# Ledger of designs, part 77: designed miniproteins, single chains, continued (5)

Each design is a single chain, and the fold is of that chain. pLDDT is the mean over its residues in the fold that is shown.

## One batch from the design tools (miniprotein)

Design m18661
Fold by ESMFold2-Fast:
Structure m18661 (fold): chain A 81 residues (1-81)
Amino acid sequence: SAEERLRRGAEKAIAVVEEAIAKETDPARKARLEAILETLKRFLAGEESLETAERALDEFLQLVLEASRETGEAFVYEQET
């Protein structure tokens, strides 16, 4: 379901957002990331609506896209098995 998918996305996103906060040097982006983190945590605690959590995940994706705009792609790397 969309709700289960969003919950899974929120759980995964929390770890990624926490790492992004630790690496972020721009105070405006850092504040937005912290707000996203709090919204996702409240959603997982049952304190926020599905719609609010969707908006938080969308904003996180927008921040990632904005960061990749300069280079044409997001700064990500994955280890292959």
Scores: mean pLDDT 73

Design m18662
Fold by ESMFold2-Fast:
Structure m18662 (fold): chain A 86 residues (1-86)
Amino acid sequence: SMEEVRRELYERGYREGAALARQIPEVGRAAVEARIAELRAEYERLRAQLQEGIAQGHPSAAFQLELLETYWRGFEEGFEAELARL
């Protein structure tokens, strides 16, 4: 179902965000923050492309944007939750 796909993407984002936060003790906070900046820039580029797709009437673009935003929300929340435990 669409609800299961959204849940799986959120959970994947959460796990990946938490995993990145766990790298701070090994590689340092500055390196992790630089990686987050790179990932955020890529997310913003993909989001802009999907928003343009919606404007052009591409039928799958709105759903793909929802999935991208769901993954990114999971990523940010997973990162913050793990960071709070450090």
Scores: mean pLDDT 89

Design m18663
Fold by ESMFold2-Fast:
Structure m18663 (fold): chain A 89 residues (1-89)
Amino acid sequence: KLKEEAEKYRKKAEELRKILDMVRQFADAQLKYLERERAKASPEEQAVLDAKMAEIKAQADTEIGYLESRINELEKKAQKLEDEIKKLE
């Protein structure tokens, strides 16, 4: 059934949103920790921490971008099926 398939895509998108939130929370927690360490660090240590923070941001941005793209794809598929159902009704 088209309705069941649309609902499946919505549930899958919701599941990915939960993963997205976890990725954001984890990255934010790591960055806050490193920012606190940076405030207490020597200038040479700050340079190392800045590089580490940049790496974490880049990795998180890549993962978030992938998840957002996948969520949008699933939502578009669900909406297309819902539009087809609406035309039949």
Scores: mean pLDDT 86

Design m18664
Fold by ESMFold2-Fast:
Structure m18664 (fold): chain A 72 residues (1-72)
Amino acid sequence: LLDAFQALGDAVRAARADHPELVEAAERAFLASDYDTALATLDEIAARGSPEAAAKARAAAQKIRELKEQLA
């Protein structure tokens, strides 16, 4: 959980200036434990964001996928 939360925070900071609506959606989904919506929103940040934001969004998505496997 903590690793996924920290990685999401990094992606949010990198993407916030350009895509505040996407970062808000990703944070809201993660806090609601809606990991599928959080992953879809991070994929949108990766597709539309800067190279830094895209890299951090992909890292956050990987940590959320690992979290989903641990919770299953």
Scores: mean pLDDT 80

Design m18665
Fold by ESMFold2-Fast:
Structure m18665 (fold): chain A 85 residues (1-85)
Amino acid sequence: GLEAVRRVLEAVAEEAKKNGFDIDKMREAMKEELRRLGLTPEEARLAYSAFDAFYGLLTGNPELVEAAKQDPEAFELAKEAIEKL
């Protein structure tokens, strides 16, 4: 469900704040939260897509942002996570 994916992105955003947007630490936080919540393969896919969108928005990478726009649900979740920064 969307709520489980939101919780993953919230954990990533909190880790980003703590560690100066260290990509390795953000990926560790994402993987740990995925395991903790026991997400389905579809929810995990959405979480990975939303993470890539979040990182693209955070870094201003135009290729990642354009790719993210192709998954509107992941892109909206990423924007919500950015707003919580």
Scores: mean pLDDT 81

Design m18666
Fold by ESMFold2-Fast:
Structure m18666 (fold): chain A 109 residues (1-109)
Amino acid sequence: SPIANKDEKAALEAGLDFIDSQPDNKDMIYSFLMQMIRSGLYKSANKVSNYADKKIPDQSSRLKYIQGVSYFGLGNYEEAKRYFEDAISQSTNPRQDLLDNYKKVKEIL
């Protein structure tokens, strides 16, 4: 969409509503967050993932990774690095996308 602010608001509202209605559906929440990220909706992805972190009591390395990518997309590289480090620390076998993005943020800083 050429209208980023309108897309951001719609994605934010949809994401928050989904988490409120289905907080236990982690796979769908992560899928929706990744779709926001692929669409460049980093502001909404950041807000929705932070909201999910408060509502999902079990901390997931995948959620920390998604938070990190949203901060990276916003240009907040110090926060992105911290979230990627948290995601790695919570994972016995870190995914390649996490390792690649952690490398990218270290190369920028």
Scores: mean pLDDT 83

Design m18667
Fold by ESMFold2-Fast:
Structure m18667 (fold): chain A 97 residues (1-97)
Amino acid sequence: MEAKLKELVELILKNTNFSEEEARELAEWALKEGISELAVKLALLVVRLMDFYPDVEVFKEMVKKIDEYLKKNPNFETGDLEEVLKELFEKHPEYIK
């Protein structure tokens, strides 16, 4: 468990502008809620590709939507992420650069 937490914190820090405390909060939240590591990785990919810089709460919402989609759609394709996250981006245009 400790090794997984450290790996997730490092991954978040490498791919976001979040502080070490924020990255740790996100990693602990994901492990506590049973969020898949793939959902976190895909959310980080979206942040990088879309120049989308959300706060911690909006990032958690994005990760949760991706995780829920992955659990319902085991044959998902990366292109499906744009459709899954469309409503979130429309709701939070202020975080898009």
Scores: mean pLDDT 76

Design m18668
Fold by ESMFold2-Fast:
Structure m18668 (fold): chain A 86 residues (1-86)
Amino acid sequence: GARARALVDEAGKLASEAEKVYKKAKKNKEARKAALEAMVAAGMAAIVAGVAIATGEDLSAETLAEAEKLLAEAKEALAEAKKLAA
């Protein structure tokens, strides 16, 4: 469904942004840790949303809610990583 695809796309974008923060923050361990946390949460959101696509509509609502929660965690970790890297 469109919701699951949107979550996968957004997770991929967050992971890419977090990787850029990680690469820039070579000497800042706290920023690197937050960037890694964002990458992990985004990766998990993409996997969970992918499972929702694969298993079909009957299991998708709860699975998509979990993916949205993981995506929110990725956004918070990325915001912290950007703040620490500044």
Scores: mean pLDDT 80

Design m18669
Fold by ESMFold2-Fast:
Structure m18669 (fold): chain A 99 residues (1-99)
Amino acid sequence: LTEAERLRLDAEVQLAFAEMVVAITKIALDRAKNKEEYEKIIKESRKLGEKVLAQAEATIDELAKVDPEGAAELRSELQRIRDAFDEVLKEGEKKAKEM
């Protein structure tokens, strides 16, 4: 693999993990039965999601040095995942407040 190919693969894998965190968070929130469970899921998911997204951003920043166009495409994907995650967490916070 070239340096660009390696960094691209690393970023794609990290973004896939981020999407998995979003999906698992949504499933966990759908199954939560009380306010304590909602608050715990939101707290733990936010911590994990922020870490995974920060790692992906760092890899994309390195990719930008060797493949600026590829990095731009992955940054768009990163933003899409961030927006989806924020939406899931906001809905969870709203449900916790209603309990």
Scores: mean pLDDT 88

Design m18670
Fold by ESMFold2-Fast:
Structure m18670 (fold): chain A 107 residues (1-107)
Amino acid sequence: SMKEKVDEAAEKLTEIRDKAIELLKQGKSFDEVVDYFIKEVEKLFGPEAAEAARRTAELLKQGKDSEVGARIRELFEEAEKTGDVEAYVRALASLAVRDIYNEYKKL
């Protein structure tokens, strides 16, 4: 049950991430693309997952790549310790924002 819920969340987050990256390649700004991603995450997973994504984007815009890496690791460690699907979703959403940012940096 937990594994199935995490796998489903990962698949949906990957789909939203890929659409966000497509918009970025079409000439949308990083801010517009992140806004799109956060709104879609909030619809499917709620405000805490959306807030995790937002904080990750803010840190990346500040050049705090190492802090983002540490935060993502902490979220996965919390998820593994608690078995909380919501903690896995926060970690995966943060990871997806980092992927979007890495694609933005290549443009």
Scores: mean pLDDT 88

Design m18671
Fold by ESMFold2-Fast:
Structure m18671 (fold): chain A 89 residues (1-89)
Amino acid sequence: DLEALLRRALEHAIRVLRETLKSDLSKEEMKKRVLPLLDRVISMLEALGLHEEAAKLRELREKIEAAKTKEELKEALREAVELLEELLR
C-alpha cells in the first residue's frame, strides 16, 4: 500500500529532521542526512499524483541544498518539518 508507505516515510523524515535540528552536526552532514529522505518523499508524492505537494517539497529541498549558512539551513529544515506535518494530516 503506497499510501501507508508514504505515511511511514513522512513520519521517519519528520523524526530525522527534528533530530538533525537538535544536533551539533556540521551544515554538510545535516544536508547529507536529510536530502535523501526528502528525495524519497518527493518520489512517493509524485507516484501518488500529489504533484502540487511534491513541487512545494522540491522547492524546500532546493532551499536546503543551496543554504550557505547553518542558520539558513535550520530555517529551511523547520519549514520542511511544517510541510511534512501538514502532509501527514
Scores: mean pLDDT 88

Design m18672
Fold by ESMFold2-Fast:
Structure m18672 (fold): chain A 95 residues (1-95)
Amino acid sequence: SKELVEELLERIRRAEEALRKGDTDKAVELVEETLEEAVKAFKEGKLSFSDALEILGGAIQVALLAERLGFEEAAKRIFEAVDKALKELLELAKS
């Protein structure tokens, strides 16, 4: 759903805003919840594989911003969440 993609990307934008305000815990939580919902939506046929990858790309951009701002632990946790989501998406795509 285009509406679901827009909703999930808006959550990624809110994570970026939280990070810029120094709220690293909120930023990580928003990214993790968004990635879990993207994987679930792909599994349920509500998102295409390319839509799910677009959301992962947004999460990677938040991780890179965290690194640039010196929030190394937040960046690490977001990259770990992205890796987990990508592995799960690739396994689901084989089915």
Scores: mean pLDDT 90

Design m18673
Fold by ESMFold2-Fast:
Structure m18673 (fold): chain A 86 residues (1-86)
Amino acid sequence: AEKLKKQLEKIKQELREITEELKKEDDPLRLIGLGLRAIGLYLDALKVVEEAIESGSLSKEEAEKYRKEIEEIYEEALRVYLEKLK
């Protein structure tokens, strides 16, 4: 239970850090690498949320809240990434 919550919080923090790195990065290959890492973290988060629901470690309400929070952070990272590729 607590382990899955800590894992989700870690993913949120790592996605925020990637967003800040994206804002400062101008190398196209490194931008692609950061974008792929953000996608990977988002997919990992969806899997953790699903596992937490199935195991009963999170209520459906808690899991949905984490999913939405992580989606918002990921969407911001994706927005910054796309702006940098212009």
Scores: mean pLDDT 84

Design m18674
Fold by ESMFold2-Fast:
Structure m18674 (fold): chain A 83 residues (1-83)
Amino acid sequence: GGLVRSVLENAGLDLSDPRLQQGIQRVDDLYDSGKLTYSEVVSLALKVQDAIDEVKKANPDADLNSPEFKQKLTDAALKVLGV
């Protein structure tokens, strides 16, 4: 369960965002119910990381601490998580 959470924390995203909490909880519930394997959770975490890296690469001069840029990173992560 903690793998997706660690990727989001390392990206500096606000984990108090209810949508991020819902995305993390959904992955944890699917893993705990056996609907996702550990390999699928790892693959999903890598897809979240790739989406975050793509936004950073597209915005190389962006202020990484700006609320606007953090929102773009959050939106990219949520799209991968299906929220």
Scores: mean pLDDT 82

Design m18675
Fold by ESMFold2-Fast:
Structure m18675 (fold): chain A 100 residues (1-100)
Amino acid sequence: EKEVLREIVEEVVAWARRLVEENPDIPNEELLELTLKKLMEKLQEAVDEGKISAEFAKEFAEKALEVGYELLELAKKEKLSVQEVLDLLEKRLREVVEEL
């Protein structure tokens, strides 16, 4: 199940990096909202396909949302760029997967 989560994180972050390349003026709040929405969509697809249990997906989703809130506050406080936010999101989400 952790391998499936690693693949989902990798795909979602890659998607978000493309979104930033196409929309370089995107605000951090919108970027995080869209990225987390995409993450939830990919998690639901994996559950529906039987690749991951609904319980394990919920545990990851709860921690991922917590990371998203923490990064939004940090981005406001430290005036982080969208690229810095994505780099931190990738790092923190990978750490969450390893701690599950």
Scores: mean pLDDT 86

Design m18676
Fold by ESMFold2-Fast:
Structure m18676 (fold): chain A 63 residues (1-63)
Amino acid sequence: SLETVKELLSKVLDKEIAVPKEKVPAVFNLLAQGNEALEKFAAEHPIENLEELIELAEKYFGP
């Protein structure tokens, strides 16, 4: 989960994977929490793909 989250976020930052414009703030809010918070988030939430990452980011860091 943590390795998958880090890989997906790295690809988003490198623009290898497109994130819908309306979902970008939630994803960047998650990134802005820092490595320790990201590790805890990934441990508490099983994330296997980008869609799951975006849904969870919106749930916890979206408006």
Scores: mean pLDDT 74

Design m18677
Fold by ESMFold2-Fast:
Structure m18677 (fold): chain A 73 residues (1-73)
Amino acid sequence: MSPVERIKAAAEAQGIEVTITEDAKDSELPLVITATLADGTKARVEVTKEEQIDPVVAGLAAAGATSLTIEKA
């Protein structure tokens, strides 16, 4: 499974809507996640290792993220 697919699967498991940018579709790490929180603020996180995916997505879900965009770093 690609890093992009892993982020998408983890985010969707938390009920977060996922958008993948054109440049990120076939991209390797590092990737940038930009999450939109329930209050409309944005959180931007760079993922450099696959082991960061689950804790980063869980942290964004705990912060109230409703959607996220995956971009090439």
Scores: mean pLDDT 82

Design m18678
Fold by ESMFold2-Fast:
Structure m18678 (fold): chain A 79 residues (1-79)
Amino acid sequence: ADAARAQGVILERAGLEYEENARNPHPGPYAHLSAKELYELAAQYYRQAAAYYERAGDTARAKRMREKAEEFLRKAEEV
């Protein structure tokens, strides 16, 4: 019954994966992406996670995901 929350968790984990690859580049499917592109992807996935958490009624987690998205979009502009 928690499909929206489950999807939010999946998208948040995807954001974390892009964030980690931006901080610690390693061989793999993201090796062709720049730090800027990885931070932009992290921000995109955190925004998507926020939308699903909002739909699940978890306004606090949705707010946290939006704040992370804004932070990583800013980091993308700095690299």
Scores: mean pLDDT 82

Design m18679
Fold by ESMFold2-Fast:
Structure m18679 (fold): chain A 69 residues (1-69)
Amino acid sequence: MLTSSFSVEEAKEIVRRKAKEHGIPEELVEKALQGDKAAIVKFVSEVQKTSSDEEVVELSDALGTLVLA
């Protein structure tokens, strides 16, 4: 990671990568990428179960970038 800012494309890639690592359903991933707050909360919660605080922060930043885009 050479920058503290994510592009929309980089943010989507991070979200998709985390989804694959944690077995997140495609339906939930699609809703989270569309900015569905309930889906975002559920996605982050699933990742938190097996990830470090740093990974959760990275995911939150990526999802925040997508919501603001």
Scores: mean pLDDT 72

Design m18680
Fold by ESMFold2-Fast:
Structure m18680 (fold): chain A 81 residues (1-81)
Amino acid sequence: DELAATIASIALIGEEEVDGVVHFTLRITTVDGVTTTEEGSVSREQYELFKILLDKTQEELKAAAEKFEAELLAARQKKAA
């Protein structure tokens, strides 16, 4: 997934619970600083599991984004030199 290769971070920016259904909003930021928002709705039980998985995914995406950014910067420096 080309999008996943460029994701720098995912942040939970909104949460509202209605009758046991959690409506959440995520902000996804790419290594280029572009932000998008995604909305979803899940049960409270599924939402708690989702938050655990999101934390793990954020750690993995951060590592991948740092590596990608370093490689991109190195390539740009070679082109500029």
Scores: mean pLDDT 71

Design m18681
Fold by ESMFold2-Fast:
Structure m18681 (fold): chain A 71 residues (1-71)
Amino acid sequence: EDEEVERLAQEVVDAARAGDLKRMTEIIKKASELSPEQREKLRDLVAEGLATIPDDLVRGLVLIAMGVENI
């Protein structure tokens, strides 16, 4: 269960490093099938991984797609 969350987080970060926003969106959409607790853990892991990426736009889009409201 947690291993699947970690795997999805790694796939999102890898897609972000590649600049593949479409792939990131597909992974995040699949993550919507996870429990609320698993989705929160996924957001935290993705946010940590994305901190290594210099593109603020990519980080922002991923967090918004995962349900982080910044309006």
Scores: mean pLDDT 68

Design m18682
Fold by ESMFold2-Fast:
Structure m18682 (fold): chain A 78 residues (1-78)
Amino acid sequence: SLKDELEKALIDLGFSPELARELAELLEPFKLNDKEKLEVLTLLSQLRDRPEEVIEAVRNSKSVEELLARLRELVQSA
């Protein structure tokens, strides 16, 4: 499933299994296509030390466009 694919990718990026599972569950409703998954995972690879801010950004996003914008802002503010 998309959720299992995201969880595995997040673990491969260095997230803890617990955090990877939570993020995969939060991301599944967005129904990310392959390009969107790559963009999100690339941004998340730069935010591994800021898990609480990532979770907040995902929870507060209502669309893929908003999600990507919030994650890009977090990367720029680091």
Scores: mean pLDDT 86

Design m18683
Fold by ESMFold2-Fast:
Order: sequence, then structure tokens, then C-alpha cells
Structure m18683 (fold): chain A 59 residues (1-59)
Amino acid sequence: SEVEKLEKEIEQLKKDYERVQALLAASTDPVVRLAAQHELDEIQKRIKELEEKLKNLKS
């Protein structure tokens, strides 16, 4: 179902967020850190969009 697909995608994005956050915490390379911060912002935005869509489907 669409709900199940969204829930799975949100869970995967949350795992990706934790992975990239760990990379940012472990890295001293400013280029890697900047790229990781950008990726975290994009993942967070995507999670928000999918959570809003999921909320609308469950309403």
C-alpha cells in the first residue's frame, strides 16, 4: 500500500540520517563535513515531506 511504502521510505531515511550524522561527527575534512551537512538537510526535508503526506493519507 501507499502507507506501507511511505513508512518504509521514512524508516530508511531515518537510518540514512543517523549514518550521515555519524560520518559528520567522525570527519575532520571540511569538504566532507560540508557535504554531510548538506545531505542531512536534504534528508530532513524529505522526511518532513513524506511524514506530511503520510499524515494526510491516515486522516
Scores: mean pLDDT 86

Design m18684
Fold by ESMFold2-Fast:
Structure m18684 (fold): chain A 69 residues (1-69)
Amino acid sequence: MSSEEAGRRAAEAAGAGADAATALSLAGQKVNEGKREGADPVEAGRAAARYAREGLANPLGEQAILAAS
């Protein structure tokens, strides 16, 4: 699964007001982290989707505002 796909699914699942770019950024970071640890790309994508979903479900106040600006 691509970081883009993981980010989109996370944003949709969270039902958050955060934009897709934020979700994609979070998913991409998690996929790259997993790959560096030798993780399977599919498992890395799944972990990234969960991470992005949890992040978007819990807005970070000013951090979310800064990311959106």
Scores: mean pLDDT 55

Design m18685
Fold by ESMFold2-Fast:
Structure m18685 (fold): chain A 80 residues (1-80)
Amino acid sequence: SIEELLRRIREEAEELIRLGKEIMDLGDVTLGIGYILRAIGAEFDAELAAERGDRERLERIYEETLRWIRDARREIERLK
């Protein structure tokens, strides 16, 4: 459902914010803030897509958020 997909996007966006904060703590403040801003943007875009009933756009936002999470995890490994 659209509601379930929106909930999943919100959960993954919160995870991306946590990873961004970890990157900031590891010394890359600019990169960490970048991931936090991407997460906030994904939440806003998802709300708009949900209001429009656009499931396909929600699925794309979800996939993109998961790609940013994988990217952030790789950056954390690089910084350690």
Scores: mean pLDDT 90

Design m18686
Fold by ESMFold2-Fast:
Structure m18686 (fold): chain A 63 residues (1-63)
Amino acid sequence: SIAELPFEEALKLAKELSKDIFSLPKEVQERIVKETREFLEKASKELPAADFQKVKSEVAVLL
């Protein structure tokens, strides 16, 4: 799960997935959205507001 990864590794995977996310099955896309929301919820609790907004903008394509 993306939420279980270090933030650096999760962002790297999110960027790779963003290259072809729309070619994935719909159920996989829905799971990516859910895991991205869980990742952002964790980041909002652990990161300063400025760093959180940066992370959020980098994964916005997955939402």
Scores: mean pLDDT 69

Design m18687
Fold by ESMFold2-Fast:
Structure m18687 (fold): chain A 82 residues (1-82)
Amino acid sequence: MKYKFKEKLLKLLQEVLPGDEFTEAEFYSAVLKWIYEKGLLRPDDPSVADVSDTELGELLGVDEIDIRDTSVFFDLMEKNKA
């Protein structure tokens, strides 16, 4: 199933992955790529991305993301779908 997101989040995801609608795997890939490109992984725990004070964190309503827990991405996707 593909999900549609609100304009601001869609534009952020489109910086790293083309498309107007995303599957769970595509959403995960886009968020992870954005985190890597911005260098947001914690140096003391590289499984955790510090997204505080970022547009991604503001749009998703979170300060940290555990990149190893794919269920967190599915929950964030469900909460932020249009």
Scores: mean pLDDT 80

Design m18688
Fold by ESMFold2-Fast:
Structure m18688 (fold): chain A 93 residues (1-93)
Amino acid sequence: SSLDEAIKLIEEYGSKINDAYYKDDFEEAKKIAEELIKELEELLKKETDEKVKELLEKFIKKARELLEKKDFLGLIKEIQKLYGELIEIKNEK
């Protein structure tokens, strides 16, 4: 399902962004974050639940704003928030 794919992407890419950030590798963190955004935009082209679609669209917009500001800590927090919201949806159905 697109929900399971989104959860996996957020978990895998979120971990990599966190690791790059704490190694002060901001160029790698940016590259990984841009790859995550691209993968999530591809998921939006597939049929998905409207609530999941709304959460992903909001995250993509916010993530792009945070990357423009080089706010990687803010991005990591938004990734953690989205992960929790997606897990909640999965547990509800």
Scores: mean pLDDT 86

Design m18689
Fold by ESMFold2-Fast:
Structure m18689 (fold): chain A 74 residues (1-74)
Amino acid sequence: GSPVERRAVLLMAEIGVTHIAYILGVISREEYQQRLQQLRTQLQRLLTQHPDLSPFVRRQIQTELRLIDTELAR
């Protein structure tokens, strides 16, 4: 993949790592929410700045953003 797609994959991986850290009690609920908000902002910027992203990668980012929104609404 391109450097941009690599960055998208790493940001999406950080969501999973952040979630595991929260479940294991390594980070607080407040830190978990702050990290998810930061990741949401970074993924939204990636979609806006890179219209050349493949449709597959764009759909994956949009799916992750919906999952973040669901977690933040809880």
Scores: mean pLDDT 87

Design m18690
Fold by ESMFold2-Fast:
Structure m18690 (fold): chain A 98 residues (1-98)
Amino acid sequence: MREEAIEHLRRALDLLSEAADYYEKQGNFDKAAELTLLQIGAVLALKAAERGDYESAREMAQNLLEKVQKLADEETDPKLRAMLREAAGHLQRAIEAL
């Protein structure tokens, strides 16, 4: 269960990194910067989970989920929207497994 949470956090991080790279390649530096801050949040949640601080990891993942869901809802690019929704799904699964 907790190992499953760590894997879901890693998958969310990978998807946020891919989305940030995609925004940067499109010249949308504001959105790329926003995604970079979310990636930092995902790294912190992952590190908390890896050290056994599951309460902090859950709180960080919940805050991250809310922000990622908002970005997905506001996104007009269907590929980016799908990536953000997939990242949100992994964050939700991580929270359930923490």
Scores: mean pLDDT 84

Design m18691
Fold by ESMFold2-Fast:
Structure m18691 (fold): chain A 85 residues (1-85)
Amino acid sequence: SERARLFALAVASALHTGLAPNPTKIDVRAVAAALGVAPGPVTRALRELEAAGVLERGPGGEVRVAPGAEAKAAEATAELRELLA
C-alpha cells in the first residue's frame, strides 16, 4: 500500500527531525484505521525500513531511528517529499 509506505517514511522523518519522540510507540491497528488500510501493509512497510537499517524496534515494540542511520533517515525524508510532490 502506498499509504502504508508514506506512513512508514513519515515515521522515519518525524523521528529524524524531532517531531516525534525517539523512540516512539506505534499502534499499528489505530494507524491502519486512520489511513483506511489494513494493519498488515503498515507492519510490512515499517519492517521494510527496519530491513533497510533506517528503523529499529525496541523490546517494548517502540520504533526508533537505528544507531548510525541518520543519513538513511534523511534519505527516507527525501523519499517522502518526492512521494508527496
Scores: mean pLDDT 83

Design m18692
Fold by ESMFold2-Fast:
Structure m18692 (fold): chain A 86 residues (1-86)
Amino acid sequence: MQEILERAKRLAEEATRRFGPTLSAEEVARLVIELVKEYTGVAVSHETALREVRRYGRLIGRRRFTAEEAAALIALIVNRRVAELS
């Protein structure tokens, strides 16, 4: 569990260093797909990941995410997917 959050933080920080200080929902969705595949072996569609990210963005009033916000959201989704396989 803690390992997934640390991995998500590193990926989000790397993405914000390379592409700008905040990430779009589409960029966060790509990181969700990558980590779900890494930890579960399951391929999630872009449409499914993007819908979930946009849903959370709406709940917190954000269209773009800081590295910390993106990492927390990615870890939440990935941990939920890992739990489905346990």
Scores: mean pLDDT 80

Design m18693
Fold by ESMFold2-Fast:
Structure m18693 (fold): chain A 87 residues (1-87)
Amino acid sequence: SSSLIDSAIAALEAALAATTTPAGARGAVGVAQLVAHEFSRSPDPKLQAVGREMLARIEAAVAEHGIADPAAARAVLRWGIELLRRA
């Protein structure tokens, strides 16, 4: 629903604002993973597809940069916010 998307965007924007330290990056990756997993389990096929795309991108970024890289976390969160805005 629009409300679920709006809540997810707000959570990701708050996490993005805190992504200035390695600890902030870990927290932000955690928030992004929770959002991605929630959407990937949606009974709505469109939201499920969005969640799977987010999960794949987060997993790729974590594999390359780890969970504590603020620049990598910021890039993934910005991308995720834009993906949700298009949903």
Scores: mean pLDDT 87

Design m18694
Fold by ESMFold2-Fast:
Structure m18694 (fold): chain A 75 residues (1-75)
Amino acid sequence: SSAIETVRKDVEKLKKYASPEDQAELDAILAQYEADPSKENRHALALAMARVAKRAKLPLVVFRTEDGVPVVEIE
């Protein structure tokens, strides 16, 4: 779906600034979400993206709501 494609693109953008270890973490959690796109897995992915962005010293990640679940957006 378009939602999964949007999430994949956001993860790929973040991976460009992430360490190899953080890239591996993002890939693992993204794979979990793609296999089971539940609210719980979406929330776990959003938290992982926020932690990676903080470690990469990127601008504060802004949360938006998508289908009642916070989505991480990198600015």
Scores: mean pLDDT 73

